# Designed miniproteins, single chains, continued (4): the designs that were tried, part 37

Each design is a single chain, and the fold is of that chain. pLDDT is the mean over its residues in the fold that is shown.

## One batch from the design tools (miniprotein)

Design m13247
Fold by ESMFold2-Fast:
Structure m13247 (fold): chain A 78 residues (1-78)
Amino acid sequence: SMEEQQEITDRFVESAEGLIRLLEENPEALSDEELERARERALGLYEKIAPHLSPEHQERVREAVERLLRAIEERLAA
């Protein structure tokens, strides 16, 4: 349903944005191991849900995961 797709998309985006914010405000909040696990989880969830979403929702989730991965990579590089 459209409501289900929107709920899934919104939840994913909210979760990604929340983690990005945490990493920006508290760079030391997560260990390298926790950052690596977060990356694996985000990618795995994206791969599972994206094929079931409309193109518009796929784009929102893709943008969110790309931003999250960049934030994680920046923390791992620091």
Scores: mean pLDDT 86

Design m13248
Fold by ESMFold2-Fast:
Structure m13248 (fold): chain A 64 residues (1-64)
Amino acid sequence: SIEELLEELERLEREGVLAAIEGDEARLQTIQSRIVELAKELARLLGVEPANDREARAIALSVE
């Protein structure tokens, strides 16, 4: 559901911030890839076709 996807995005964003602070680039890249996947799924459920991965992520983050 949309709520579950939003909760997962919030969790991943918190983990991404920690990975960035710790300098764990490999983990950060994995987290960012997962965020993009979830953002695309949210955009699809909302009936929006994003032009690129950055736009998909921005759309998902704006739907808090």
Scores: mean pLDDT 73

Design m13249
Fold by ESMFold2-Fast:
Structure m13249 (fold): chain A 68 residues (1-68)
Amino acid sequence: MIEEVKKELEKKIEEAVERARQGTRDAFKDLPPEEQEKAVNDAVEMARKAGKEILEKTIKQLEEKLKQ
């Protein structure tokens, strides 16, 4: 139900955030640590924001169907 969908999406969001963090560090591994952390933090924040938007949209669609 909604709780199961939310839990699955939260898990996928966490996995996406971890992939963004690791991928960004690998991509910028030859840069100074300060630049790496800045890029990693930006990528993680963007991934979390995108994930929350997907989660909110999905829950809203499910709630609207329940109101019908």
Scores: mean pLDDT 79

Design m13250
Fold by ESMFold2-Fast:
Structure m13250 (fold): chain A 73 residues (1-73)
Amino acid sequence: MVEIAADAQGTITSEDPVTHVTTTTVLDAADIKRVLADIKRGVEAHGRTLSQEQLERIKQSLIAGKAGPSWKE
């Protein structure tokens, strides 16, 4: 598992499909660790493996609040 600093903070943005309200959830270090573990378990449950580099990128995206949808520039 990638290392998570005790003072790390991240965000996840989600939209309610009924109200169309966008909610931003702030994550502490324990929340980030849990989300990464859940993602890893989900991928492994489908017969795939996440590398340490991929886990690190996901961690950095959560901390930067950039785990959201793809966009075109």
Scores: mean pLDDT 68

Design m13251
Fold by ESMFold2-Fast:
Order: C-alpha cells, then sequence, then structure tokens
Structure m13251 (fold): chain A 100 residues (1-100)
C-alpha cells in the first residue's frame, strides 16, 4: 500500500475517534477521496481481524446491545456502541499495519 493511502487511513481513524461533527464530516470527505478498492480491502481485512481476534467480545457486546434496545435504555445503547467502536478501531488499526 502506498504511503499516502496509509496516511489517509490513519487520519480517518483519528477523525472517527474525535467524534465531533466537524471530524465526522472531514472523515466522510476523506473516505470519498480514497479509491473504492482500497476502502473495500481495508474493510475486508478489518472484518477478518475482528472475526479472528475480537469475535467473542463483539458477540457479547452485540447481545448486550440488543437487550438494551429492547429495554429502551438509550444511555446503555450509547455505552455499548462506544465499546463496539473501540473494538472496531483496534481491528482497523491492525488492518492498516498489515497493509503498510
Amino acid sequence: MDEETVRLLRELLELREADTPEALERARELLERLPPEVVQRFGALATRIMNERYAAEAEELERELEEARRAGDEERVEEILERLRRLRREAELEAIEELA
């Protein structure tokens, strides 16, 4: 993977972690600048890493998320979604290191 693409992917992860409206808009613009093939390969690799290293934890969080949604516990839903985002970020960071 070329250095520019790796740099853009790392910037994308940093913007997602910032989780401000301005950062999310910039992340969207950055994602549109990446070649679709790169986005697809990155996503596929991150999903593979999630399934291999984080599957059990993600499955437990998804179960808790479903229970929180059934209960109408919006605060708990937000907490679980944040934990799922952190797991995904770890997998995405590992995917960038593999592609670099």
Scores: mean pLDDT 80

Design m13252
Fold by ESMFold2-Fast:
Structure m13252 (fold): chain A 59 residues (1-59)
Amino acid sequence: MQQAIQQLTEQLVAQGLSPEQAETIARAASAPSPEEMLRILKEAGLSDLEASRLLAEAS
């Protein structure tokens, strides 16, 4: 489970996201609900499509 957070951070940084955004997304991956995770990702500046895709992949 913890590796999922690390992998998300690595992938996002590789895609050109800032370390700050990557950190927020990694935290979102630990959210207890999909809705909460998606909300955090959007707050970090990700598109709705990107947030939804990450949510599905994080399953």
Scores: mean pLDDT 69

Design m13253
Fold by ESMFold2-Fast:
Structure m13253 (fold): chain A 80 residues (1-80)
Amino acid sequence: SEVVEEAEKALEEKDWETLRKQLEKIAEEIANSSIDPEAFAKHLLEAAEELEKKGDYEKAEAYRLLAELILLLKKGEPLP
C-alpha cells in the first residue's frame, strides 16, 4: 500500500503531520482487513535490524517505533 510507504518515509523525514495522516489511513485499512498489522510490524522490525547492523541507529529506532504504533492501532489503543 502507498499509504504504508508514505508512513515509513514520513517517519524517516520526521514529518509528524504527514505520519499522523498516514497512520489514520492505515488504521482504516486495518479495520477493513486490507493490511495485516502483524506482518507489517515484522517487516519493519527486520528492516530496523538491518539498519542497526549498518550503524544507522536513528533510522532503526524510527522503524521500531513505527512497528509499535502499527501494533497499537491493531489493539485499538490510542497513539502516544
Scores: mean pLDDT 73

Design m13254
Fold by ESMFold2-Fast:
Structure m13254 (fold): chain A 78 residues (1-78)
Amino acid sequence: MIKVIVAPSEEEARELLKKYGIDAEIYRVDSPEEALKIIDETKKNIALVAPSPELAMEIAREIAKRYPDAEIVGIGGL
């Protein structure tokens, strides 16, 4: 099972990684399609940073649809 963090900023992503003790690479993404491509290619724990809370939530929904076995950990404060 992979763990995926989705946050609206790098600072919130780093805080979530620290809080949950997750070792993951941080990627900045501008669309759900970009986020899904990164997950498809890496298949590891990952932290995704979106430029807005609305986009972060959309990305989390698309990940949950395509990877139902992935554990989505915290959209910062949503």
Scores: mean pLDDT 78

Design m13255
Fold by ESMFold2-Fast:
Structure m13255 (fold): chain A 87 residues (1-87)
Amino acid sequence: SVEEKKKIVEETFKKIKEVAPEVLHPIIDYLEKEVLKGIEENPEKAVEIAKNAMNALLSMAESLKVPKEVLDEIKKIAEEGIKKLEE
């Protein structure tokens, strides 16, 4: 359901925010809102929308020189969330 997809997104971004440095928190909050809005407008594109948002987040994190260990953890959380959206 749309509500289940929204819950997966909210839990995934919450976990990312817990491990991400504070400098990424505004972009995480922005991307969460955009993904939730996108899923409400087109739930069939939920996986595509989430993947695009995660790619944008990881690109921003790399440009800000976030340590590789933190990037790998964010990527793992994102991949787990996307897998749940595919179910």
Scores: mean pLDDT 87

Design m13256
Fold by ESMFold2-Fast:
Structure m13256 (fold): chain A 75 residues (1-75)
Amino acid sequence: EEDLARMRRRQEVIEKARKLFKEGKYDEAIKLLRDYAAEQGGTLEEFEENGVKYFELRDADGRLVGTFKYEDLKK
């Protein structure tokens, strides 16, 4: 259903973003995901659960393709 080039692009972006999150480069990771979402006609949604911020990356079809932990917020 998805062509090879689209799948490869998605894998490269997700891999790079996860590496940036692991390195604590949150701003770079978020920018990469936001730019990719815009490029693909998808969305990047921010949500908070139990003091932790997450981003959900969705493709142009509205399908969830990745969840990323952004920041820990302690009360």
Scores: mean pLDDT 74

Design m13257
Fold by ESMFold2-Fast:
Formats: structure tokens, C-alpha cells, sequence
Structure m13257 (fold): chain A 64 residues (1-64)
């Protein structure tokens, strides 16, 4: 069983360096939270192979 954990970050108004740093920080947090969720779900459902896949989606604030 695969679960996707996607974190959305709004990079509108940021410089490229600021946006890149925010994305890296968000991905690291998603990775750590994904590992914690995976461990929790594996403890709750030990008879299923649970895998949590972390990802980051960068959005700009002008999504209409």
C-alpha cells in the first residue's frame, strides 16, 4: 500500500534562492513526517506493507 504525502508551498514573491531553500526545507519536513506516519500506520496495520512517499509541490499565488 502506497500513500503520497504532498506538501504545497507558495513561492510567489520569493527570490529563486529563497524559493529553493523553502522547497528544500518543506521536502525535509515532508520526509520526516512521512517516516513518522509510515511507522504509525505499520504499527496499526502490521499485515499490510505500508509505504509513505513524500513530495513537494511548488505553487505561485496567481493560481486562478
Amino acid sequence: MKIELTVEVDTSGLSKEEADKLIEQALERARLEGLALQAKLRAEYPDVDVEVLPSVKAVNGKLL
Scores: mean pLDDT 77

Design m13258
Fold by ESMFold2-Fast:
Structure m13258 (fold): chain A 75 residues (1-75)
Amino acid sequence: MELEVRRTVQATPQEAQQIAEQVGKTPGVLSARAIPLSPDTSEIIAVARDLEAAQRAAQTIQQQDQQIRDQRLQS
């Protein structure tokens, strides 16, 4: 059963594309993409093969979003 994970991230389209790329490397994730909503906000959509992969995808999105925020605080 394929599961779709959608998360809104406070990231530019370029940063969101990097998040989608990292999510796509997660075991059991079939596809990942970023949709720009605004210059500073994007939606990450990942398709996972099962619930375990969906949970890993969600965790990866959260970790990447936090990393980008931490980098901005250092700038």
Scores: mean pLDDT 80

Design m13259
Fold by ESMFold2-Fast:
Structure m13259 (fold): chain A 105 residues (1-105)
Amino acid sequence: MTELSAEERERAARAARLIAELDSADREEQVVMMAELLRLQLEAFRRAPEEKQEELLAELEAAGAPPELLEALRNQDERKAIALLLELEGVERSLAERAIRKVEA
């Protein structure tokens, strides 16, 4: 059994709460929850060892991730990475920008 740090456990608990609420939310609320989940995932990625970060980036590139997304992830440009990830899920730019602003508040 891998013991999670207190911070990793808190991030996992927040993600689980968001996922549980997702099915009952309207579209704008769903996009805000997705942006928050992506922030939690990017925080976990940034705190991972560099070797594991490079492995994940190589896997994303092999899966056909856009070069702009890979660059945003390498540069730790969280806002740009979240916007690009939401766009890949078919979220309109204006809705993605509103969701990111709500998560930043």
Scores: mean pLDDT 76

Design m13260
Fold by ESMFold2-Fast:
Structure m13260 (fold): chain A 87 residues (1-87)
Amino acid sequence: SAAAVAALVEATRRAVREAGRRAGQSEEEIERAVRETVEALTTLIAEGRLELAREALERLVGNLRKAGVPEEVIEALRAAFEAAAAS
């Protein structure tokens, strides 16, 4: 559903921004990372490439954990991804 995809976009934005802030990235670098990550995940889901989308999510989660992003933010991202993938 459009609502599930919108929730994934917002959860991805939140997680990537948190990681970028913790890494000391500029706002411009963070905005670029958000755009690229959102585009990659939403495109793979829209194309029905769910296995590749899950692999991309797991790489993202690994990077988020290395950046020290809280588990509640990562869990929200995983939940939003599963809802969007099931749509």
Scores: mean pLDDT 88

Design m13261
Fold by ESMFold2-Fast:
Structure m13261 (fold): chain A 120 residues (1-120)
Amino acid sequence: SPKEELKELVEKYIELVEETIERVEEAIKAKDYEEALKIIRETLEELTELDVKIREALKDAKPELQKKLEDAIKKLHDLLVKIGEAIENKDEEEARKYLEELRKQVEEFKKIAEEVLEEL
């Protein structure tokens, strides 16, 4: 069903972002900024592919539900971009700040995704 497909895609999205937070934190701790940037780049590519699939799964949903989930996805994407920029500038303090904000936004995304899934 479209609802089950969306649920699986959302769960994969969440898992990928949570795994990325842990991997990026470890790379920063190791002072391996090249690895941290590679993780961010690969994650952004995979999340972009998942976002295309999520949009397709939502194509027949109410526009308000599509916008609600896509706005939440955009917030996560924008934070990952900011983390990458901070790492590129070797600003560990700024990178850690955005990683903490990303963790909080993942929890908000989980709530939004559950609300959208319940309304389908």
Scores: mean pLDDT 90

Design m13262
Fold by ESMFold2-Fast:
Structure m13262 (fold): chain A 76 residues (1-76)
Amino acid sequence: MSAKEKEELEKKKELHDEALKRTRERLAPREAEREEIRRLSNSPDPEKFREGLARAAELLAEEVKAYIEALEELKK
């Protein structure tokens, strides 16, 4: 690996680790929602399963948004 590639990977890793830390901190209040989503997603009731999937999609969208916002804050 070239020295430039190694430097780029180190910078990406530092940004990634810090962004993950900030994302986890922002989503910590929503951790209880993950447990509820798991319960719904394991239900034999099709309506509850669909509700679980919809809520999982919303939570995933918020995680993606939080991660992107954290990266943007770190790049400024």
Scores: mean pLDDT 80

Design m13263
Fold by ESMFold2-Fast:
Structure m13263 (fold): chain A 65 residues (1-65)
Amino acid sequence: SLEAEVEAEYRRRRLEIQKKALDELNKIFSDYKANKDRDSYFEKISEINKKVQEELKKLEAERAA
């Protein structure tokens, strides 16, 4: 059904957002292991968390509309 297809699309997009975040987190952790820059590490983690929250909020709004 159309409704099931729309639901599957939103689930797929949520999973994509999560996968992108994990990839970025892995890169940030790799950078931290190399340089031990704690301030940069925490700043980048904070930015990713904010981006994920904003993207998920946007998906929720689109689903509700």
Scores: mean pLDDT 83

Design m13264
Fold by ESMFold2-Fast:
Structure m13264 (fold): chain A 93 residues (1-93)
Amino acid sequence: MYEEFYEELKAKVEELDRKVKELAEKLKPELVEKASKKIEEAGKQNHEATLKAIEEVIKEEEDPENKELLAGYLEFQKFILKLKEEVEKKLAE
């Protein structure tokens, strides 16, 4: 049923929110602000531009630990894009 699909999506969104918060707590505030600014400017175009902006921040980062945390954030954004595509497909059915 449609309600079961909605409950599954809600659970996945809540899991992603928890993971994003955990990742944000591990990132230095300066990195979060830098990434957020790049994402905000890129977000006006599309989600692909957001992914590209995150990749650019990773490339500019010199701290290996921060690079790993940003790479994890990029993977979460890719997962969100996949979820959006699945939702749009289901709504079109």
Scores: mean pLDDT 66

Design m13265
Fold by ESMFold2-Fast:
Structure m13265 (fold): chain A 74 residues (1-74)
Amino acid sequence: SIEEKIEQLEKAVKELLEKHPEAPESLKKNLQNLVDELKKNAKTEEEFEKLERKVQAQVAKILDAIAAQKKAKA
């Protein structure tokens, strides 16, 4: 169901943010906003998939930013 998919995605996002407290606040806020938008607006499978793709893109941006921060500190 869409509810189960939303729950799984929210859990994955929460775990990512807990593992990476060093991630830029602006990117974390953008990701949380996308999850909130998905919870409010994903009433169909198509709307869920569209928003899920945006969430995945934002997760990739966060991981790239974390890698860049570690390289800058080295």
Scores: mean pLDDT 81

Design m13266
Fold by ESMFold2-Fast:
Formats: C-alpha cells, structure tokens, sequence
Structure m13266 (fold): chain A 74 residues (1-74)
C-alpha cells in the first residue's frame, strides 16, 4: 500500500546516503509526510529530515528519538 511504498522509498533515500533507519524512525517519517506534506514534496522533505536526523545521530543509524527531535523543531 501507499505507506509501505513510502517506507521503502525513505529507506532507499537513507541507503543512498550510507544511513540505516530503525522501524520506529521509518514509521515517524511516514506518518509526518502523509499527514503534513504534499506528495510532490515528499522526496525533498524526506531528504531534509534525514539530513537533520543524521546530524543528531552523529552516526549511520537513525532512531525514532532522532526523528522526534527533528520534528519537534518544525
């Protein structure tokens, strides 16, 4: 379905940057994009959120806590 396709799209965007996501991180990003972002902007917003979450993680694994911290600043 649309959620599963968006989740895989987010994981592929992260993988291209050398990043991995926990399932909790993916679900938070999917929920945010579906609820707050027009479909045409999903890739640009996902890349921005991944970039900011990666800075907080200071590593290659993005967890739900990193995503929550980024979303709290929006």
Amino acid sequence: GMREELAERIRRLAARRGLSLTDGAVELLVDYLLSHVPEEDWDAMAELLLHEAARLAEGDVIRAAHVRAVLAQL
Scores: mean pLDDT 87

Design m13267
Fold by ESMFold2-Fast:
Structure m13267 (fold): chain A 82 residues (1-82)
Amino acid sequence: MKSVASLSLDVLEKNNGKPLTAAEIAKEIGRSQASVTKALNRLKELGLVIQDGKKYSLNPNVTKGAASAIRKIGDEIDKELA
């Protein structure tokens, strides 16, 4: 029961902050690119993710503890996007 936003953050953490496209993240988590793009845009609005062109990366100010707290609010993000 992890949200798309939470799973996207997990992928960005595992890739050591490497910039990834929405399509690459979608492939890693097994979700649609459209759902991932909506979640990433919401995370960007919250300052948790940085966008450079078509690529997204984790904000370097987000610690592992902060990322854990964000995963708990991921259900709220997905609920807003539903």
Scores: mean pLDDT 72

Design m13268
Fold by ESMFold2-Fast:
Structure m13268 (fold): chain A 94 residues (1-94)
Amino acid sequence: SSSSLKKLLDKIIKEHNEIVKKANEILDKELKPLYEQMNALSKQMDALTAKPQKTPEDVQQLRDIMTQIARMMGELVKALLDIKDKLKEEKKKK
C-alpha cells in the first residue's frame, strides 16, 4: 500500500542521514586538525619566503617546514585510507 511504501522510504532516508552524520563526524575528527596544522605551516612558509634577505637560519626553517608539510601529507593520506576503512565497516554493520 501507499502508506507502507511511505514508511519504508522514511526509514531509508533516516538510515541514510545517520550514515552521512557518522561520515561527517569521522571527517571532522580525522582531517580537520591536519588541515589546520598544514595551513599554519603554509603561513609560516609564506612569512619566511616574503623576507627580502634570508639568513641561513631562515633557509633552515624553510627546509624544516617543507619536511613537516611532507610528513603531514603522508599523515593525510593515511587518515583518508583509515576513513575509507571505517566507512566500509559502518556500511557492513547496517
Scores: mean pLDDT 77

Design m13269
Fold by ESMFold2-Fast:
Structure m13269 (fold): chain A 73 residues (1-73)
Amino acid sequence: MLTPAQLAEALVELGVLPPEYAYPFAQLLVERPDGDFDFEALGRAAGVPPETLRRIREAFRAERTVEAVRAVR
């Protein structure tokens, strides 16, 4: 549902993706229109550190609860 740009911006706001990686990450997501996001491979290609990729995966696992958290706060 999120566009690649919105996804990268949300990860920056969550503090799991440094702003300097937002554009390279979004560009790689645009190149994958099938929506099959191998975040580790895409992040590695964008030069994102492994620790940051781990935090991104945790953020996506919690994504379905983010709307509930935002509604409360």
Scores: mean pLDDT 58

Design m13270
Fold by ESMFold2-Fast:
Structure m13270 (fold): chain A 90 residues (1-90)
Amino acid sequence: DLREQGEKLIEQGFELAKRGEVTPETAYLLGKLMEVLKESVERIGEFQRLLLPDPRLLKAFSDGYQDAREKGKYTDEEIEKLLKELEEQL
């Protein structure tokens, strides 16, 4: 289940963000994933607040989110690739 795998990676992203261990690349991929999975505005806002101390991380997240939004449609193969790329960064 791609959604279940994605939610697990988002949870790991939240834990890394709480520890201040998120990189710009990880933030970018999490931004893409949260748009692809259509996460709530509230949950996106919670994650963005954890990134606020570093403007580079917030920008990377926003760039990833916007890139995914502009692309619009993701195939299952594209989602699997995104999940794999994020796992390699986590």
Scores: mean pLDDT 86

Design m13271
Fold by ESMFold2-Fast:
Structure m13271 (fold): chain A 87 residues (1-87)
Amino acid sequence: SAAAQKEAIRRQAISEMGAAAMEVLRQAIATLSRWDVYALMAKIGDLMGKAIAELNAAAKTLSPAAFAAEAKRVVAKFKAELEALMA
C-alpha cells in the first residue's frame, strides 16, 4: 500500500539521520568535554525533531514517489546542519 511504502521511506530516512547523528556524537565524545557533548546532544535533538516533523507533514500530503524525493531533501538538509554544528 502507499501508506506502507511511505512508512518504509520514513524509517529509512530516520535511520540514516540517526546514524549520522551517532557518528557526530561518537567523534564529539572522543574530543569534547562532557558539558560540550551535552550541549551538542541538545542541538542534534532539536534538528532531529524538526526533520521528523517535516517528514511527518510530507507523508500526510505526498504520494510515495514525491515523499521519497522529499525525504532525501530532508536527510541532506539534516546532514548539512550537522556539518555546520561541527565547523
Scores: mean pLDDT 89

Design m13272
Fold by ESMFold2-Fast:
Structure m13272 (fold): chain A 80 residues (1-80)
Amino acid sequence: MLEEAVELARAGKTQEAVELFEQALERGEEPDARTLAYVAVSLLAIGESRKANEYFLEAQKKGATAEEIFAAMRELAKAL
């Protein structure tokens, strides 16, 4: 499910990506730094800036670099 959420985000389906990510969390799946970065960018795209900032911080805590976050933003921008 987390893998599918990332693919939805990369395709510009940001609302669906967030919904699937939340379902994955409910099922006990643990997101890695990359997944958190894509979900945070998706949340930013749909206007949930506060929640996006929380997940950006979690991604950084799990080892995401600024370059990895920038890559997620670039991929999403191309899909939108």
Scores: mean pLDDT 79

Design m13273
Fold by ESMFold2-Fast:
Structure m13273 (fold): chain A 95 residues (1-95)
Amino acid sequence: MSKEEINKRILENFKKAIEKNPQNLEDVARLAGVSVEELKEAIEKGDYEKVREFFGRVLQRLEEISGDLGIALTLAQMLLQGYNAKELEEAARSI
């Protein structure tokens, strides 16, 4: 599997996650520590490197909240599946 294919897959999954739950846009931007506008621009321009960076920040924040990388990875994957970001953040705090 090529690095380019993985990067494209990350961008596509992130786009689909936002489409499934548009409410996540604000919460994902907050978890990534960026503005909603920066997140929207990265997605609209297909900037897979920026989207990957933002996703990495979300994962790091979930790990900081939960105290466990495995839990953070699972929650981040659920976020990409369109689960509600606030509910996932609360789950991270509860673990």
Scores: mean pLDDT 79

Design m13274
Fold by ESMFold2-Fast:
Structure m13274 (fold): chain A 60 residues (1-60)
Amino acid sequence: SSRTESVRAIVEEMLANRDKTDPEVMLRALEILKAYAESKGDQESVALVEEAMRKIEEAM
């Protein structure tokens, strides 16, 4: 869906710039994005955001 594509693009851009962003700030932004995706019932987007959050947490 267009929503899933938008979420993927946002996540990919955030991960591409992870070295220039505070990990805690990035995780907070991803939590907001996850809540948005959950509110829309978009489980594919939720999974994309959760995987990105996991990668950031593992690198901390």
Scores: mean pLDDT 81

Design m13275
Fold by ESMFold2-Fast:
Structure m13275 (fold): chain A 80 residues (1-80)
Amino acid sequence: MVKITVTLPEKGTVTVEVPESASVAEALLAVAEALELSEEVIEKIRELIEDNPDIKKIKVKDIPVEHLSLAISRLLNALL
């Protein structure tokens, strides 16, 4: 299991655990769900995943957790 901790302004901090076999896309959606982001934001995330199919192929185990957490935080903050 990989633990991903993300902090967003006004939404707070969440920690999610995903299997090492999970894709970055799966981790991103798990964090968004844990933060209780709106359906509108979740749809934007799904569109971003479709536009960036490599995110579905890259596994969370292959990225340092600090880099993964930072990338997810930046991406979600940009969509808000």
Scores: mean pLDDT 80

Design m13276
Fold by ESMFold2-Fast:
Structure m13276 (fold): chain A 90 residues (1-90)
Amino acid sequence: VEELREEARKHVQRAADILASDPSLADVAKRVQELGEEAIEAMDDPEKVDELFNEALDLARQAGASIDVLAELAYHLGRAKRLMEEARKA
C-alpha cells in the first residue's frame, strides 16, 4: 500500500514539474502539487480525490497551459488516481 502511495506521489510530482517547466505557470504548478498531496491524504475518499484532481486540471487549463502540457498533466494525475484506487482495494 505504501509503495503504491509513493508511486502516486511521484506522478503528482511529475505533473507539477511539467507545469513548472514554464516559469509563467510556477504558481499553478505549486497549487497542483498541493492539490495532489491533499488527494493522496484523502485517498480513502475517491470522490474527494476526483474533485481535487479536476480542480488541478481546471487551474492549469484556465492559466493557459498548452494542449501538450494539459495532456501530460492529465496522464500523470490519472495514473496517480489509478494507483490510489489499487491501494484502496488491496
Scores: mean pLDDT 82

Design m13277
Fold by ESMFold2-Fast:
Structure m13277 (fold): chain A 62 residues (1-62)
Amino acid sequence: SEIEKEIQQLQEEIQQKIQQMNDLNIQSTENNDPSSVIKKKMDEIIKQIQELKKKIEELKKK
């Protein structure tokens, strides 16, 4: 169904966001200095993941 495909796509986007956070964490270590920019980007990704999870929950309620 269309809804099932949308949920699957959103779940895949979440997995991609998780991978991006892992990549940023590696980059912060390699830079050898704590970066407020990297921390801010990670916080933004976390918020995006939370919004995607909320959309999935709304779709499942239909």
Scores: mean pLDDT 78

Design m13278
Fold by ESMFold2-Fast:
Structure m13278 (fold): chain A 62 residues (1-62)
Amino acid sequence: SGITKESLETVAKSLPVALAAALLAREASRLPDEQHAEVIELIDSVPLPEEVRAAVLAALRA
């Protein structure tokens, strides 16, 4: 429940790409399945580095 559009933008801007990817993937892996679709839509709507996007999508599939 820690992933919002604002948190995606803030983490991606404030942290090195590798650290942002790790942090957001960790948060994504803790979300209930019901929130996975919302997070996928947020990732598609926010300009993110590919490493961050790929890491979050991989965590949602795990």
Scores: mean pLDDT 77

Design m13279
Fold by ESMFold2-Fast:
Formats: C-alpha cells, structure tokens, sequence
Structure m13279 (fold): chain A 79 residues (1-79)
C-alpha cells in the first residue's frame, strides 16, 4: 500500500482530483485517507475510506469533504 494517492472522482456530481495521504491501514486492508480538494474555487479538506485487497494497487474510495459533500472516486498510487 502506497503512502500517497491521487483520488479522481466526483463530489456531489462535481469532478474532482485530489491528493491524499494514508492515515491508517488495518489488517484487513481498510484504509483511511486525508487530503485536500479544490471545490467552488476553495480548498477543502477531504476524508476518505477504501478497502485495498492484496494484489490491487487501484481501488474505489468513498468519503466526504469538510463541508459534508459526498465523494466517490478511485485512488491511484502516486509514490
């Protein structure tokens, strides 16, 4: 599992691209992500969760922005 991911998806139908860092990983591969996204011309905090399975490098993410918008997307390793 990488330490940083690019999250590409939507926040309430608005296309987004964000960079997120892994905060926690459990023994089952559940990941908590924290990052920043630009929405409506403002930077907002992004909180996401994902499940990474062994052998998978790209995985779906569900989350929300600091103002409560639902985010759905895909996490791709940056490094």
Amino acid sequence: IASRYRVTGTAEGVPIEAEASVVTVDDEGYITLYGMVTLDGKERRLFGTALARPGESVFPVEGFTEDGRRVTGTATPLE
Scores: mean pLDDT 74

Design m13280
Fold by ESMFold2-Fast:
Structure m13280 (fold): chain A 87 residues (1-87)
Amino acid sequence: MEYSEEEVKELIERAKELLEELKKLLPTMNPGWQAYAEELIEKIEEIIEKIKEEPEKRTEYADQLESHISVAEHLIEYAKRQLARAA
């Protein structure tokens, strides 16, 4: 995939929003899901830092970030669905 500097910035902002939402849902998850979510949070944060440190490889890291964003979106949807059923 090809990413412009602006697209990478937008992707990072999207990732940060998802991280905040995922962190808010973290206490509502069982220990197994919580551990998985924590690992995903760490991976996303690591990729964001790598984009900062190695701008030459930003497109490669952006592709990885987009993949993890997709996983985070699905996990958030699943967690919200579980919480709604528990209510």
Scores: mean pLDDT 80

Design m13281
Fold by ESMFold2-Fast:
Structure m13281 (fold): chain A 100 residues (1-100)
Amino acid sequence: SKESKLELQVEISLGIMRIGMWELAKSKKLDIEEVQEVFDELEKEIRELLKEYKEGKVTPDEFLERVYAKLDEVKEKYPEFKSLLEGFKKSLEEIVEEYK
């Protein structure tokens, strides 16, 4: 189904973001445990927003705006992840456009 494809594509993009987080955290000598906790919370919030979107509780634009706000919170705490989070944002926009 379109919903199953949407969920799979979002999970793939989250996985790519997680790998990039691990590599950047190592290269920048960040606290891996602290960074992991922040990204675990980010992924949890994105999955909950995706559930609301799949249930028709939010529009595509509202879903994207709410995810962007969560990404911006992480960028403020960890500017080192700006490019990684922008890459995820672009992937998510493309996934949502295909789901329409």
Scores: mean pLDDT 88

